# Designed miniproteins, single chains, continued (4), part 49

Each design is a single chain, and the fold is of that chain. pLDDT is the mean over its residues in the fold that is shown.

## One batch from the design tools (miniprotein)

Design m13676
Fold by ESMFold2-Fast:
Structure m13676 (fold): chain A 97 residues (1-97)
Amino acid sequence: PEKLVEAAEYVAEGRIDKAVELLREAGRDRVAEAVRLAAEGRTAEAFALISDINSDNLERRIEAIIVQMAMSEPEERKELLEELKELLKKLKEEQEK
């Protein structure tokens, strides 16, 4: 979970290569490739890579936000990063309950 926040923060800063590397280190190769494609403007291909992932899963929603951040303007990236941090907090709380 911490690596997802770090990757999102790098995306918010426009440091896509570092975000991709962190996602791959976390074993999230499909999400890493989706972020890279999204940053290149290949939106349809980026979402296709994550379409097979269960959309009801909170962790998958966090991953989708990171991909969306890669194709968003700087102001929108900040708002998405805040949403991601809130979802991560909820994910941690669900695991502790």
Scores: mean pLDDT 76

Design m13677
Fold by ESMFold2-Fast:
Structure m13677 (fold): chain A 69 residues (1-69)
Amino acid sequence: SVEELVDEAIKKVSHNGHGDVTLAKGVVEYLIDNKAPVSKKELEEQLRKKGFSDEAIEAALKYMDELLK
């Protein structure tokens, strides 16, 4: 499921005590590198559900757009 894919990404990138923005961007990079089938809208919904800040979510979505260019 999309929730499981995002949970795995968070777990894999949260090893060094990052702030929300850095962690959210790391989640995006992990999902893209692993070709995980998670849309921009699904990522936004999951990050919001998990308590990420609006700043972190916005940074992650912008980063996703840049990497998928």
Scores: mean pLDDT 80

Design m13678
Fold by ESMFold2-Fast:
Structure m13678 (fold): chain A 98 residues (1-98)
Amino acid sequence: KIYEEIIKKLEEAIETLAPVIERDDPVFGRRVRRNLEAILEAVKNKDYEKAIELATGLKNALQRRLDEGLFSPEAQAALRELIKILEDVIKKLKEVLS
């Protein structure tokens, strides 16, 4: 159940949030997409430690960009939502490792 929820959240983030960020900053948006895809692959491979590490790194990068305040309001909302998703994914992955 937790595993399926994590996969669904990451797939939805790739489909719905990455394009919004990519519209404002194509270089950063493509990096976000690649990092989300790498996290998803690590989860599918049951490499939860790697998935946590990658998700934490991406969350920190997103927070730095949000703090800079250079994105549109729509992209800032997408950044905030993606940070929340990554926090939830990290929490759920840590529960699986327990």
Scores: mean pLDDT 88

Design m13679
Fold by ESMFold2-Fast:
Structure m13679 (fold): chain A 83 residues (1-83)
Amino acid sequence: MAEEDKEALLKLAEEFRRRAAEEAPKEGIKAELVDVKISVEGNTVYMTLTIRVEKDGKKVLATITLKSENGKISIVSFEVKEL
């Protein structure tokens, strides 16, 4: 069901946010989950995450799109822009 796929993606986003808060500072990295967008298309749920990463004065914006279908999560696209 699309609701189960949506829950799986939301749990993944929450885990990513937790690791960004707990693990990234240990390496001198500042990571922030800026935006989370979810769309449902038939039996597939898409999630687009926008993450801002800062290390040693360098700033990048990473955009990752994931899909969940029948309990399987896969990466659709990954884009990085230097700020």
Scores: mean pLDDT 78

Design m13680
Fold by ESMFold2-Fast:
Structure m13680 (fold): chain A 81 residues (1-81)
Amino acid sequence: SKEAEEKKKNLEKLYEETDEGIELIVEGVLKVAKESLLKKGVPEEEAEKIAEEFRKEIEEIKKKNAEKREKLFEEFKEKLL
């Protein structure tokens, strides 16, 4: 139905806006972390490498959370049908 399609579109927009907000927070945290390392006398190349490792870890957590969310939605879909 048209109503189901509209609800899906609104939900997709909400998820997109939420994901964009989280990405901005993550980039902000990584920037502050890198600046903190530089102030502590960590060489720029090493500080950048550490920040990149944190970014990869955050991306892994985001991926695991997305997979867990999808699994929960599938389980709820089966229970509601």
Scores: mean pLDDT 74

Design m13681
Fold by ESMFold2-Fast:
Structure m13681 (fold): chain A 89 residues (1-89)
Amino acid sequence: SIEPPSSESKKIGDEAFRHAMRATASGDLASLRKAIEYIKELAKKGDLKSAEIGARFVIRAADIVKRTRPELAAEVDKLIEEAKKILDS
């Protein structure tokens, strides 16, 4: 069952969005990786709804990073697949 977000889950979700926004602005692959790790943490804590919302946001951010830094496309595609796997759960 999907429970309402706890204070901790909201904090983790906010960090995921912050890192995804940074990746979008700067093309920073490390920030994109951090965003995905926070989303995986949400999923591990059972907050599947917040993890799904975060994964969708990170996929959009990843698309922007891939366009900004095409030399990183292969690594970004791996991160997109990790985020999609969270959505498929």
Scores: mean pLDDT 80

Design m13682
Fold by ESMFold2-Fast:
Structure m13682 (fold): chain A 85 residues (1-85)
Amino acid sequence: MKEEIEKTLKEIEKLAEELEPYVKKLAEKVKNGELDELEKEFLEELLKAQHYGYLAEKTKKYEEYLPKMLEELKKAKKLAEEIEK
């Protein structure tokens, strides 16, 4: 179980690094007030991922919330790839 948590955390860290350029682009667009529907969906998935990360830290139920955080980050990555096309 603890090894599964460590693996999930490493996958989350890798996805966060891959999403970093898109997050920076999104931050600039938020400041300009210009978000399209895909960019709004991307922001929603990022906020859901942050929420699950917050719940993991507050409840210490890492086995429950870290996989949910990872799934939201995977959805965000797919949306980011769609935005870049």
Scores: mean pLDDT 81

Design m13683
Fold by ESMFold2-Fast:
Structure m13683 (fold): chain A 78 residues (1-78)
Amino acid sequence: DAARRALVAETVEELSKKLKEMGYDEAAQHFEEAARALRAGDVETAKAHLVKGVNLAMKDEKGDKIVREALERLNAAL
């Protein structure tokens, strides 16, 4: 569903913005690319960028918390 993919992309875009504000620039860039791929319907490219972004952000406790909060919001919206 394109509407559901758009909702996921919005959540991922918000996550990217929050991570960038906190100085997690590389993780934020991967989430931005994932959101772009989701909006284009390229789910496989989106998955690759999501995995990379999560791994980069979760290297410290602050990044892990930000990602976890975004995933909780996404689960509530689906």
Scores: mean pLDDT 80

Design m13684
Fold by ESMFold2-Fast:
Structure m13684 (fold): chain A 56 residues (1-56)
Amino acid sequence: SAISAFAKRAGISPATIRNMSDRERLELIASIFGGGTAEGADKVQAIMDAINADIK
């Protein structure tokens, strides 16, 4: 799942990601993938969408 894949990359548990707010997840993803570039912004959005789909 997207949550498990991202948790492994971030070095945290999937449960930690599920317990984070939308804001905290966005900030963490942006810090890892560098949301300051067009490619980074697209990647951050895609990961956020995938995580939200897994939670839903």
Scores: mean pLDDT 76

Design m13685
Fold by ESMFold2-Fast:
Structure m13685 (fold): chain A 89 residues (1-89)
Amino acid sequence: SRAARRELVLLESEVTSHWLLVQTMIKFKAPVEEIKRKAEETLRVIDEALARVDTLDITTDEQRAMVADLRAMRQDVEQQLKQINEALA
């Protein structure tokens, strides 16, 4: 539905903004503990977005692609957190 599409656009925008901030912090060499904290916050935001997606009527290929993008971003953030945790060990 159009309502589900609008909700997906808002969720994708929020997740993308959080992930872009993490990437910017890495680029400008912010403290590793602060990068970790923001990456963990981003992962929680993505998990909340995916939980919201489960309540939406996903019917179009465009909507399915947007959900796939959210899941791909989750994998990227999780991989980044694993790399940070390994570097801190």
Scores: mean pLDDT 86

Design m13686
Fold by ESMFold2-Fast:
Formats: sequence, C-alpha cells, structure tokens
Structure m13686 (fold): chain A 90 residues (1-90)
Amino acid sequence: MPPGVVRRSDLISFLMGFSRKRKLNLGPVMVTNAMRPVFGMNPESEVTREHVESIVEQLSKHMSPEDVELIRKALEEYFASNGALAARYA
C-alpha cells in the first residue's frame, strides 16, 4: 500500500480507540455513517489524507466543534504516521 494510504476498517478501529481513550461520545454508528458518504461500505476501501476534510465535515453534524478539532488533529497525525498512531489508542 502506498505511503499515506490506509484501509477504511483500520481507520474506523483507530477512531473508535481514540474516542474511547479521549472519552468522546463517538459511537460506531456515527463513525460508520460519517464514512459511508465518502467511501461506501467496503472495509478495504483506500483512505487518504485528502479524505480527512470530508470525514470531519460528516462528523461535525454530530459532535461539538472542540471534539471535531481533536478528531481532525488525530486524523492528520494518523495519516502522517501511515496508521502507526493507532497503537497509542489500542
């Protein structure tokens, strides 16, 4: 897989772990709904940094601006690390 590209399923696992560690009210249904307009339902869909804005826009419909900013920063770091950041939130 090229640098800066991750799988949809890995990104969802990261976001759920991040939400749990940071005590955000971000449930799996909210994450799935945020991903669906951008990537569809395929867990193997390729996700890139360019998709961060679309994901954040969908999540902003269900979260406070402060929580959305935490997610935005986490996603930018996640893609910069090619998914390695997920280990901190496992």
Scores: mean pLDDT 71

Design m13687
Fold by ESMFold2-Fast:
Structure m13687 (fold): chain A 95 residues (1-95)
Amino acid sequence: AESRLAELVAEGEATLQSDAELAEFLAGEHPLVAGPAAAVWKVYKETGDSRLADDKLREVNDLLRALGREKLAFRLEEIVGERLGLEDIKRVTLG
């Protein structure tokens, strides 16, 4: 569980290094939230598929909850859903 979460954090960290505006937006967040949030957002940006993004979000949330980090899991969900505007971006594109 911990090693898998570390992989997702590393994936997100690589995304943050390539996107300065996203890195600045997430700079105040815990690393276990910032990295995974960036990874989820990258999946949506590259694929346009909210289901693939939701699957990755669920994987990270399950890992955080398994490690007793429920507050970080809730914060990640808030950032992806509301602050990154994943659903709003999809709705604007669809009409």
Scores: mean pLDDT 72

Design m13688
Fold by ESMFold2-Fast:
Structure m13688 (fold): chain A 119 residues (1-119)
Amino acid sequence: MKRKEALEKAIEELQRIADRMAGVDPAFAAELRTLIDRIRELLKEDSPEAFEQAVRLLLGAIDEAVDRALANPKLTPEEVQELIDRAIEILRKLKEVVSPETQAEIDARIARLREQAAA
C-alpha cells in the first residue's frame, strides 16, 4: 500500500469514528474533525517529516477515541467493540507503510485494543 493511500483510508475510518461519536460525545467529535483537517494538510506537504507527524497524530487520535468510547455510558458494549474494530483496521493499514519501529508500536496498540475488547 502507498503511504498516501494508507493515510487516506485511515482518515476515512477516523471520520466514521467521529460520525459515531457525534451523537454521544459531540465536543470530541469536533476535536477529531479538526485533527482530520490537520492530517489532510500534512498530506499536501508530501514530505517524510509531514508523514511521520500525520502518523503520530493518527495514533494519538485512536488512543483518545478508544479511551473516551470505553468511558462513555451512552455506548453499548457492541458499539464500543465496533469502534475498537475500526481502530484496529486503521492500525493494520498504517502498519503496511511505516518504519519497523512504528510497526512495533502499532502491534503493541493492536494487542492492547484486543485485550480491552475481551475485558
Scores: mean pLDDT 84

Design m13689
Fold by ESMFold2-Fast:
Structure m13689 (fold): chain A 87 residues (1-87)
Amino acid sequence: SVEEELRRLLEEVRELAARHLSPAEAAQIDRLVEETLEALERGDLERARELVSRIGAQLHLWAARLPELREELLRLAAGLGKVARQL
């Protein structure tokens, strides 16, 4: 399902942040992911789309600053954008 694909992408974002980003940036993403999952559990699809958009924007900012992670960050941002449009 679209929700299962979203949960998979959010887990990949969380894992990448934990491995490669500062503790503060990893904590920021962890909070956004948790809020997105809570919105999905409530059936608040508008809030889930908003939060996914915020995560995607953050990944684009990190892609601009971290050239070694750019391709992976942009791949994840593109996947999140596609899934958000299908919610």
Scores: mean pLDDT 87

Design m13690
Fold by ESMFold2-Fast:
Structure m13690 (fold): chain A 56 residues (1-56)
Amino acid sequence: PVLRIKGRLEDNKAIAEVSGDALTPEQRQELANQIAYTMEYFGIKEFEKSVTLRPP
């Protein structure tokens, strides 16, 4: 299972997208909101990361 995270700060507002086959759609949306909040708070201009999740 993979998560793909992409975020960009435009006009002092962060837009973040989380896609992939890991987590539920609701969990991906929550993560996207968390990333956007963090980007706005710390002034992070761009963020991109791919994460491979392994089962416990």
Scores: mean pLDDT 80

Design m13691
Fold by ESMFold2-Fast:
Structure m13691 (fold): chain A 78 residues (1-78)
Amino acid sequence: MPPTLSQLASSLPPDSQQQVNQLIDQYGDAVAAGDLDRARQLLQQISQLLLQSGADPSQVQQAVQVGLDFAEQQVRRQ
């Protein structure tokens, strides 16, 4: 199964894990609000922080793509 953003965050150092989890919460809020541009911006910030914290680039790309697909589907159905 593709890793989730939360699963990738759980393997990071505590400080990076807190920052990523805060961004994931903000991403969820943006999707719920129908703000696709904000959701995309937050996924980009999550991606950069995960990569800077030593997460595997291929897993980050996969998790971000899943997040983008989810956000687009949710916003289009609202």
Scores: mean pLDDT 80

Design m13692
Fold by ESMFold2-Fast:
Structure m13692 (fold): chain A 56 residues (1-56)
Amino acid sequence: AAREAARRAAEAAVEAARAKDYESALQHFGQAVRLAPDDQALLDETARAMTAAARA
């Protein structure tokens, strides 16, 4: 389902940010936005998690 695919893309974005691979992180986040543009909660949580992972 699109929501499950968006969640996987969001998880990949956070992992890439944790690895300091910001290009891949942004690509995965873009895929999550494309798959679930109206899932504001998922997108907001993902952006916050990516920021936290990048700062760690």
Scores: mean pLDDT 81

Design m13693
Fold by ESMFold2-Fast:
Structure m13693 (fold): chain A 70 residues (1-70)
Amino acid sequence: LEDEIKKLAKELGIPFEKATEEEINKRLEELRKVAESLTGVAKLVAEHELEEAEKIAKRLKELLRQYKSK
């Protein structure tokens, strides 16, 4: 569980010690803001990164809820 959380947090650029739902949401907001600020091919790349980050964030939040219940 902890190792899986560490791996997913690292993929989002969040250290495990700061892996909270608040930090995850903040990171997604940063990625969304970047995607909105770009145009052309760079925007498409940023939108793809955001989509992948949203999938990782969903899984990470599920694992964090399990971790906190212990």
Scores: mean pLDDT 78

Design m13694
Fold by ESMFold2-Fast:
Structure m13694 (fold): chain A 84 residues (1-84)
Amino acid sequence: MLTEEQKKQIDEAFAFLDRDGDGTITKEELKAFFESLGVKPTDEQLDAFDKDGDGTITKEEFIEFFSKNPDGDIVKYLREYLKS
């Protein structure tokens, strides 16, 4: 399970990406974010965030991805960004 600290970091990352405050982000916004960190995510990794396949990622889907992949490379880069 994610720790309370990890959930807070994920909430902060999602809020940063969710420019409209509507509780969703696009796969394009997520891809651009990771590319800004020097990481090029694969289509498979981006699709893993988007359970519905509609091109948008809800906060709940975002949290679920990190819950299933807590030690993944993408999660590690996101945590390092949030700590800086």
Scores: mean pLDDT 69

Design m13695
Fold by ESMFold2-Fast:
Structure m13695 (fold): chain A 83 residues (1-83)
Amino acid sequence: SMEEKRKLILQGVGETIRAVGYLIEGDRKGAIESAERSLKLYLSVDPNDYTGYLLLARIYRNAGELKRAEELEKKAEELKKEK
């Protein structure tokens, strides 16, 4: 339902905010874990949501995980090309 989708998106936004908070504190592991939860929530609403992958990629870049960021950016680009 639209109500359930809104709830999942709101939870995803909350995890995104937590990820940014962890980055400010220097907790790269916490930031990545919260970002991954955020991505899963966004994808549960729209499995082709390339924006969620781009958001996770930015968090990985800010956490210094450049190779993982590039892999996620590539996944986002592949999803964007789906029709």
Scores: mean pLDDT 82

Design m13696
Fold by ESMFold2-Fast:
Formats: C-alpha cells, sequence, structure tokens
Structure m13696 (fold): chain A 93 residues (1-93)
C-alpha cells in the first residue's frame, strides 16, 4: 500500500473514533436523537467497519435491542429507515 493510502486509512479511523466519542457523550447525557444517531452510524460504517460494529453494540445495549432488531439495523443503509428503527426502540424506554 502507498503511504497516501495508509494515511487515508489512519484519518478515516481517527474520524470514526471521534464520532464514536460523540455517540458515547449522547448516550451518557440520555440525549439520543434517531436522525442524528442514524447519520453518525452510517458515517462510521463508511469510515471504519470495526468502529461501526462497536457503535452498533453500544446503541443495542443502551436501547435493549434484541438480535433480530440489531440484524435489521445492520442490514439497513437508508438513514430514514435507520432513524425509524431507532425511534421505535427509543419509544420502548
Amino acid sequence: SSMEEQLRRDIDLGLALIIRGVLKLMLKNKKIDPEDTARLLLTMRRLDAAVYDEAVAMIAKYLGMDAASVAKLRATTDAKEIAALLKKEIEKL
């Protein structure tokens, strides 16, 4: 891999970690917005798959999501559909 490709991967990982930090802060403050969370998840998914997996696990634990709901969330790539899924889970809290 070129030095430029390595630098791009490091930048993408760094950005994904910052976004995960924002998500952790939202959960700590109990200020989870479905639309904002959907956008953060899709951005992390694009930047780094492992950080995205960790973020999905954090959200699933916070919302008490079952395995089927988590699988549906992970299969969905549309921000509005992700937001609708998250809104439904938040309404159960």
Scores: mean pLDDT 88

Design m13697
Fold by ESMFold2-Fast:
Structure m13697 (fold): chain A 120 residues (1-120)
Amino acid sequence: VKCSSYLNELVSNVIKSICESNPNKTADEIAQLIVNYLKAADCNLNPNNSTELKLYGLDTNEFVQKICSFNKNKFVNVIGNKNVQFGYFDPQTGKFVAFPNANKGQQASVDIWNKVFKNL
């Protein structure tokens, strides 16, 4: 699975495209599209991960509103942060698991989660 090259374009362009190009879809359908793209970009995101389940278990209207209002310019600054560690939270241990050989795009996913979803 090719994971690393798509995450920068996913968050800044693809999520914006999902938000702007699906006016006839419900918030639940838009949320599912966003979650599916986040899973595709993050090949190591476990479907049983409590972080993913928590993300989807949020109020879908609030989730869609917050993610679709996310400023592309703010996200570019996040992607540029080379100190962000890409990974996931292991639901069994509660510990952060870093992905090996993460690039800037992969590292951005953790910061996006913290900025957009943990404050919902």
Scores: mean pLDDT 48

Design m13698
Fold by ESMFold2-Fast:
Structure m13698 (fold): chain A 63 residues (1-63)
Amino acid sequence: SKGAEAAEKGGVLAAARYGEVVPSEVGRKASELAEQGDYEGAVKEFEKAGLPKAAELVREMLS
């Protein structure tokens, strides 16, 4: 889905651009929340894991 794709893509971009590696468990939880329409919850999963660049990119993609 659009939400799950944005969460996964944002994590990949954060790793590539900022060296911020997203653990697969965190990415999976965020994608699950995004698929449920909880976009803020998805972004907050990245923030809770200490991944601010992934959170920023995913927020931008999900608007």
Scores: mean pLDDT 79

Design m13699
Fold by ESMFold2-Fast:
Structure m13699 (fold): chain A 75 residues (1-75)
Amino acid sequence: SELEERRKRFEEEVKQALADMYAAVIALSDKEPSDEELERIAEKLGVSVETLRARIDQLKPRIEEFRKKLLEERK
């Protein structure tokens, strides 16, 4: 039972980490993902589309700000 509970917690932690990773990849891509693409990724990760969108939205402005700075430094 203890091993089963620990395994379930680990699976949940892995799902959240993967969701964060995919959110970062999507935010870095500069391409707005389609609703269908988001649903497919969320379903494969076992998280809600809402959770994935929230993570992307949180990361997008930070990535855009960083990219603007990089473009300014290049000139």
Scores: mean pLDDT 74

Design m13700
Fold by ESMFold2-Fast:
Structure m13700 (fold): chain A 65 residues (1-65)
Amino acid sequence: MELQAVEDIMRRTGLSREKAIKAIELVKQNRDKPDEDIVRKLMEELGLSKGQAETVVEIAKKYGL
């Protein structure tokens, strides 16, 4: 499931595989936080745009991460 989530993130956001993996790890580490806080952390720590960060959170939820 995680490999499919990484590939879906890369395809929909244009992120590299390495950044997509780090984005998934960050979402998993912050699963107890509101989506808005996870989006902000993705933008601040990985340099994602708001749209990319929101897409990452959406995909992570789709794959149960």
Scores: mean pLDDT 83

Design m13701
Fold by ESMFold2-Fast:
Structure m13701 (fold): chain A 69 residues (1-69)
Amino acid sequence: SMHEEKDKVEREVLNLLIRESPEVAELVRQIGAANPSPAVVALQRALRAALAESDGDARAVVERILASL
């Protein structure tokens, strides 16, 4: 299903981001704890948009997101 696909994709991208950059993991945790609604939604949307533009190179997508954050 589209909802399941979206969730799985976002989780995979987030896991890659966390593995490559512990700083991003810390930021996500802080944003989620302090004000999850706007900040977390914005991050999830950015990850989804970057992944949609991906040519199958998740690393390039992650680097692009990190440069934008």
Scores: mean pLDDT 57

Design m13702
Fold by ESMFold2-Fast:
Structure m13702 (fold): chain A 81 residues (1-81)
Amino acid sequence: TAEIEEILNLLRQGRYEEARELLSKMLGVKVEDVVLQSENTIAVVVPESDVDKAIENASKLPGVEKVEKLSKNTVLITFNV
């Protein structure tokens, strides 16, 4: 929960590189881009070959409510914060 709130706060502050690095570490994949879609939802861009791994690892994180595949390289993550 604390790490997820930190990512959301970093994104709200425009600190995209820090949010991307932290999320890459949490998901165990290279995050190429991260965009705030709503108050508790982010769109995460990863290499196409890593999308399934990103979905699996995101689904295991505490505080994740929902994970959806939006495209070949984009995952939508909704948090219960």
Scores: mean pLDDT 84

Design m13703
Fold by ESMFold2-Fast:
Structure m13703 (fold): chain A 65 residues (1-65)
Amino acid sequence: MSAEEVVEETMLALNTTDKEKVIEALEKGIERAEEVVRTSTDPVVRRVAEAWLREYKEALELLKK
C-alpha cells in the first residue's frame, strides 16, 4: 500500500481523523512489526512484517509533514 493508503486505512480502523491518534497507532504498529522481525523464525512472516514496518514508517513520515 502507499503511505497515504496506510494513513486512510488507520483512520478508518480507529474511526478517527485525529492526527495524534493516527500517529500513536502507527508508532505502536511499528513496534509490533519490529518485534515480529526480531523474534520470528519464519522467513515468510518476517518478510510480511518487514513490508508492514516500511509502510508504517512511510505513513508516519507523511503525517509529520
Scores: mean pLDDT 79

Design m13704
Fold by ESMFold2-Fast:
Structure m13704 (fold): chain A 78 residues (1-78)
Amino acid sequence: MAVVVIGSDMFEVYKKGVELKGDVLVTGLDSARRMVEVGLRTGLAVGIMTEDFDEAIKIVEEVAKRLGKKVEIVVVKL
């Protein structure tokens, strides 16, 4: 299953992505839609560093629905 990690701290997002999939591509909200599509197509974990968790979740769900892919969304809270 593809994994997307969302959090407001880059290091915690990176750490969680590496724990789950061994590697992670970390991006901001501006590139999130593109990077999530790449992750869902390739199986690479994607991290989204943002304070706008609702918008990040919405982007992930919209991309997953469009591609017909299952995604695990992990929100890292500090």
Scores: mean pLDDT 85

Design m13705
Fold by ESMFold2-Fast:
Structure m13705 (fold): chain A 56 residues (1-56)
Amino acid sequence: MEEDLKKEIEEEIKKFYPNVSLEEALSGDPRRQRLAELKSNADKNEYAKKLLEKIK
């Protein structure tokens, strides 16, 4: 489950911002907003919450 969720998040970011890492996505202005949206959804997904905590 956790591995699956992580893959989905990375795939989603790659879709809109190819050649960008999670760290860069969080640091980038529009990319940071994308991660913020994922954070809102993370309330239902414990793993997504943990992932966001690790990158920030």
Scores: mean pLDDT 56

Design m13706
Fold by ESMFold2-Fast:
Structure m13706 (fold): chain A 76 residues (1-76)
Amino acid sequence: DPSVEELKKRSDELLEETKKAVENKEPKEKLEKLLKEQEELLELARRSATEPMIKYLEEKLEEMKKIIEEAEEKEK
């Protein structure tokens, strides 16, 4: 299983990639893929990580969901 440091780093990378993808108007399929990867990281963390790390990843996932939802609203 990935280390706590790897989980945090990948989670941060996915959030940043999602922000860039939204700004660049990337296709919906890319946003869905990034969201699924973030959800998979959170599920993995729930099995092996501490509560503070799980909370950190939950916050990143919620921020990512909000960014995607706002982008979908702008699509008219």
Scores: mean pLDDT 78

Design m13707
Fold by ESMFold2-Fast:
Structure m13707 (fold): chain A 97 residues (1-97)
Amino acid sequence: SLKEEVEKLKKEAAELLKKVSDLVEEKGELTELELEALIAVGKALEEARKAAEGEKPDLEKAKELLKRAIEALKEVIKGLENGDEEYFKKAIEIAKE
């Protein structure tokens, strides 16, 4: 079921967001690039929410947007864990497609 796939992706995104939150708290201060990456991912997640919810839900679009946001979140996590700014640049590119 497409609805079940979207719910599974929402859960995965929430778990990744929790990990990002924990890593950000551990780091303390964020760079402008790190903030830009987090904002871009946040916008992608909001667009996915709008596609999934509303008077005429588009679950195929929600699934595509959630997969993209999840991929971007994974790159943000790598950047935060490794301190390599290229992961944040990649996250921004993925999230803005």
Scores: mean pLDDT 86

Design m13708
Fold by ESMFold2-Fast:
Structure m13708 (fold): chain A 98 residues (1-98)
Amino acid sequence: DEKAEEEQQFQKIKEKYEELLKKVKEKDPEKAKEIEELKKILEETFGEKFAIVAGGNIAKAYLDKTVDEEEFKKKFLEELKELAEKKGLKEEDKEKIL
């Protein structure tokens, strides 16, 4: 059943996000707070699945340090801005994401 597989995959993604966020909190609590706040905004705008994937990717980029996290964040925020414009987000909500 495709739906059961999707739920199982989503649960794994959620667990991975929580694991990554815990590692960020251990290293930099302020950075973890930023990721949690961004995830909350993304969840309210784009839904929980998108927010968890995005938050996890940001946390991973920060922890790995093998990827330019500033460049990754910049490209990600540019993509979010385009999605926000497509969905008709208010200017105030765009500023919080960017």
Scores: mean pLDDT 69

Design m13709
Fold by ESMFold2-Fast:
Structure m13709 (fold): chain A 123 residues (1-123)
Amino acid sequence: MEKLEEIKKKIDEYFEKILASTDPVERAENFKKVVDLAIEALRTLDRESQLELLDHIIELFKKVVSKLDLSNPVDRRFVNAMNEVLYHLNLALRSTDEEEREKHIELARKVVDRLIEYFKKLQ
């Protein structure tokens, strides 16, 4: 329980930074910190705690989406990346095979890394 609450607190802090930032690169880098913490949870916590954490992240993503302008291509790209990361994290959580689990963890990481590089190219 203590480890779950500590991870949730850090995730909340990074989501506040995402909401406060107007820089797409800074938003994407803070999102990477959320993804890294979710991956840590998938590797270290029990399944019930992993489910609670992913539900918490989904609710925070809904709050971010409600504050973004989906007519803006930058905000839409960010939302699409968040949805793709959630898809892979959910598949990792449901995987009983360690190789398949790690594959989805790496795919989630690649999504956020590509998002950061994309926004860096936009300057």
Scores: mean pLDDT 86

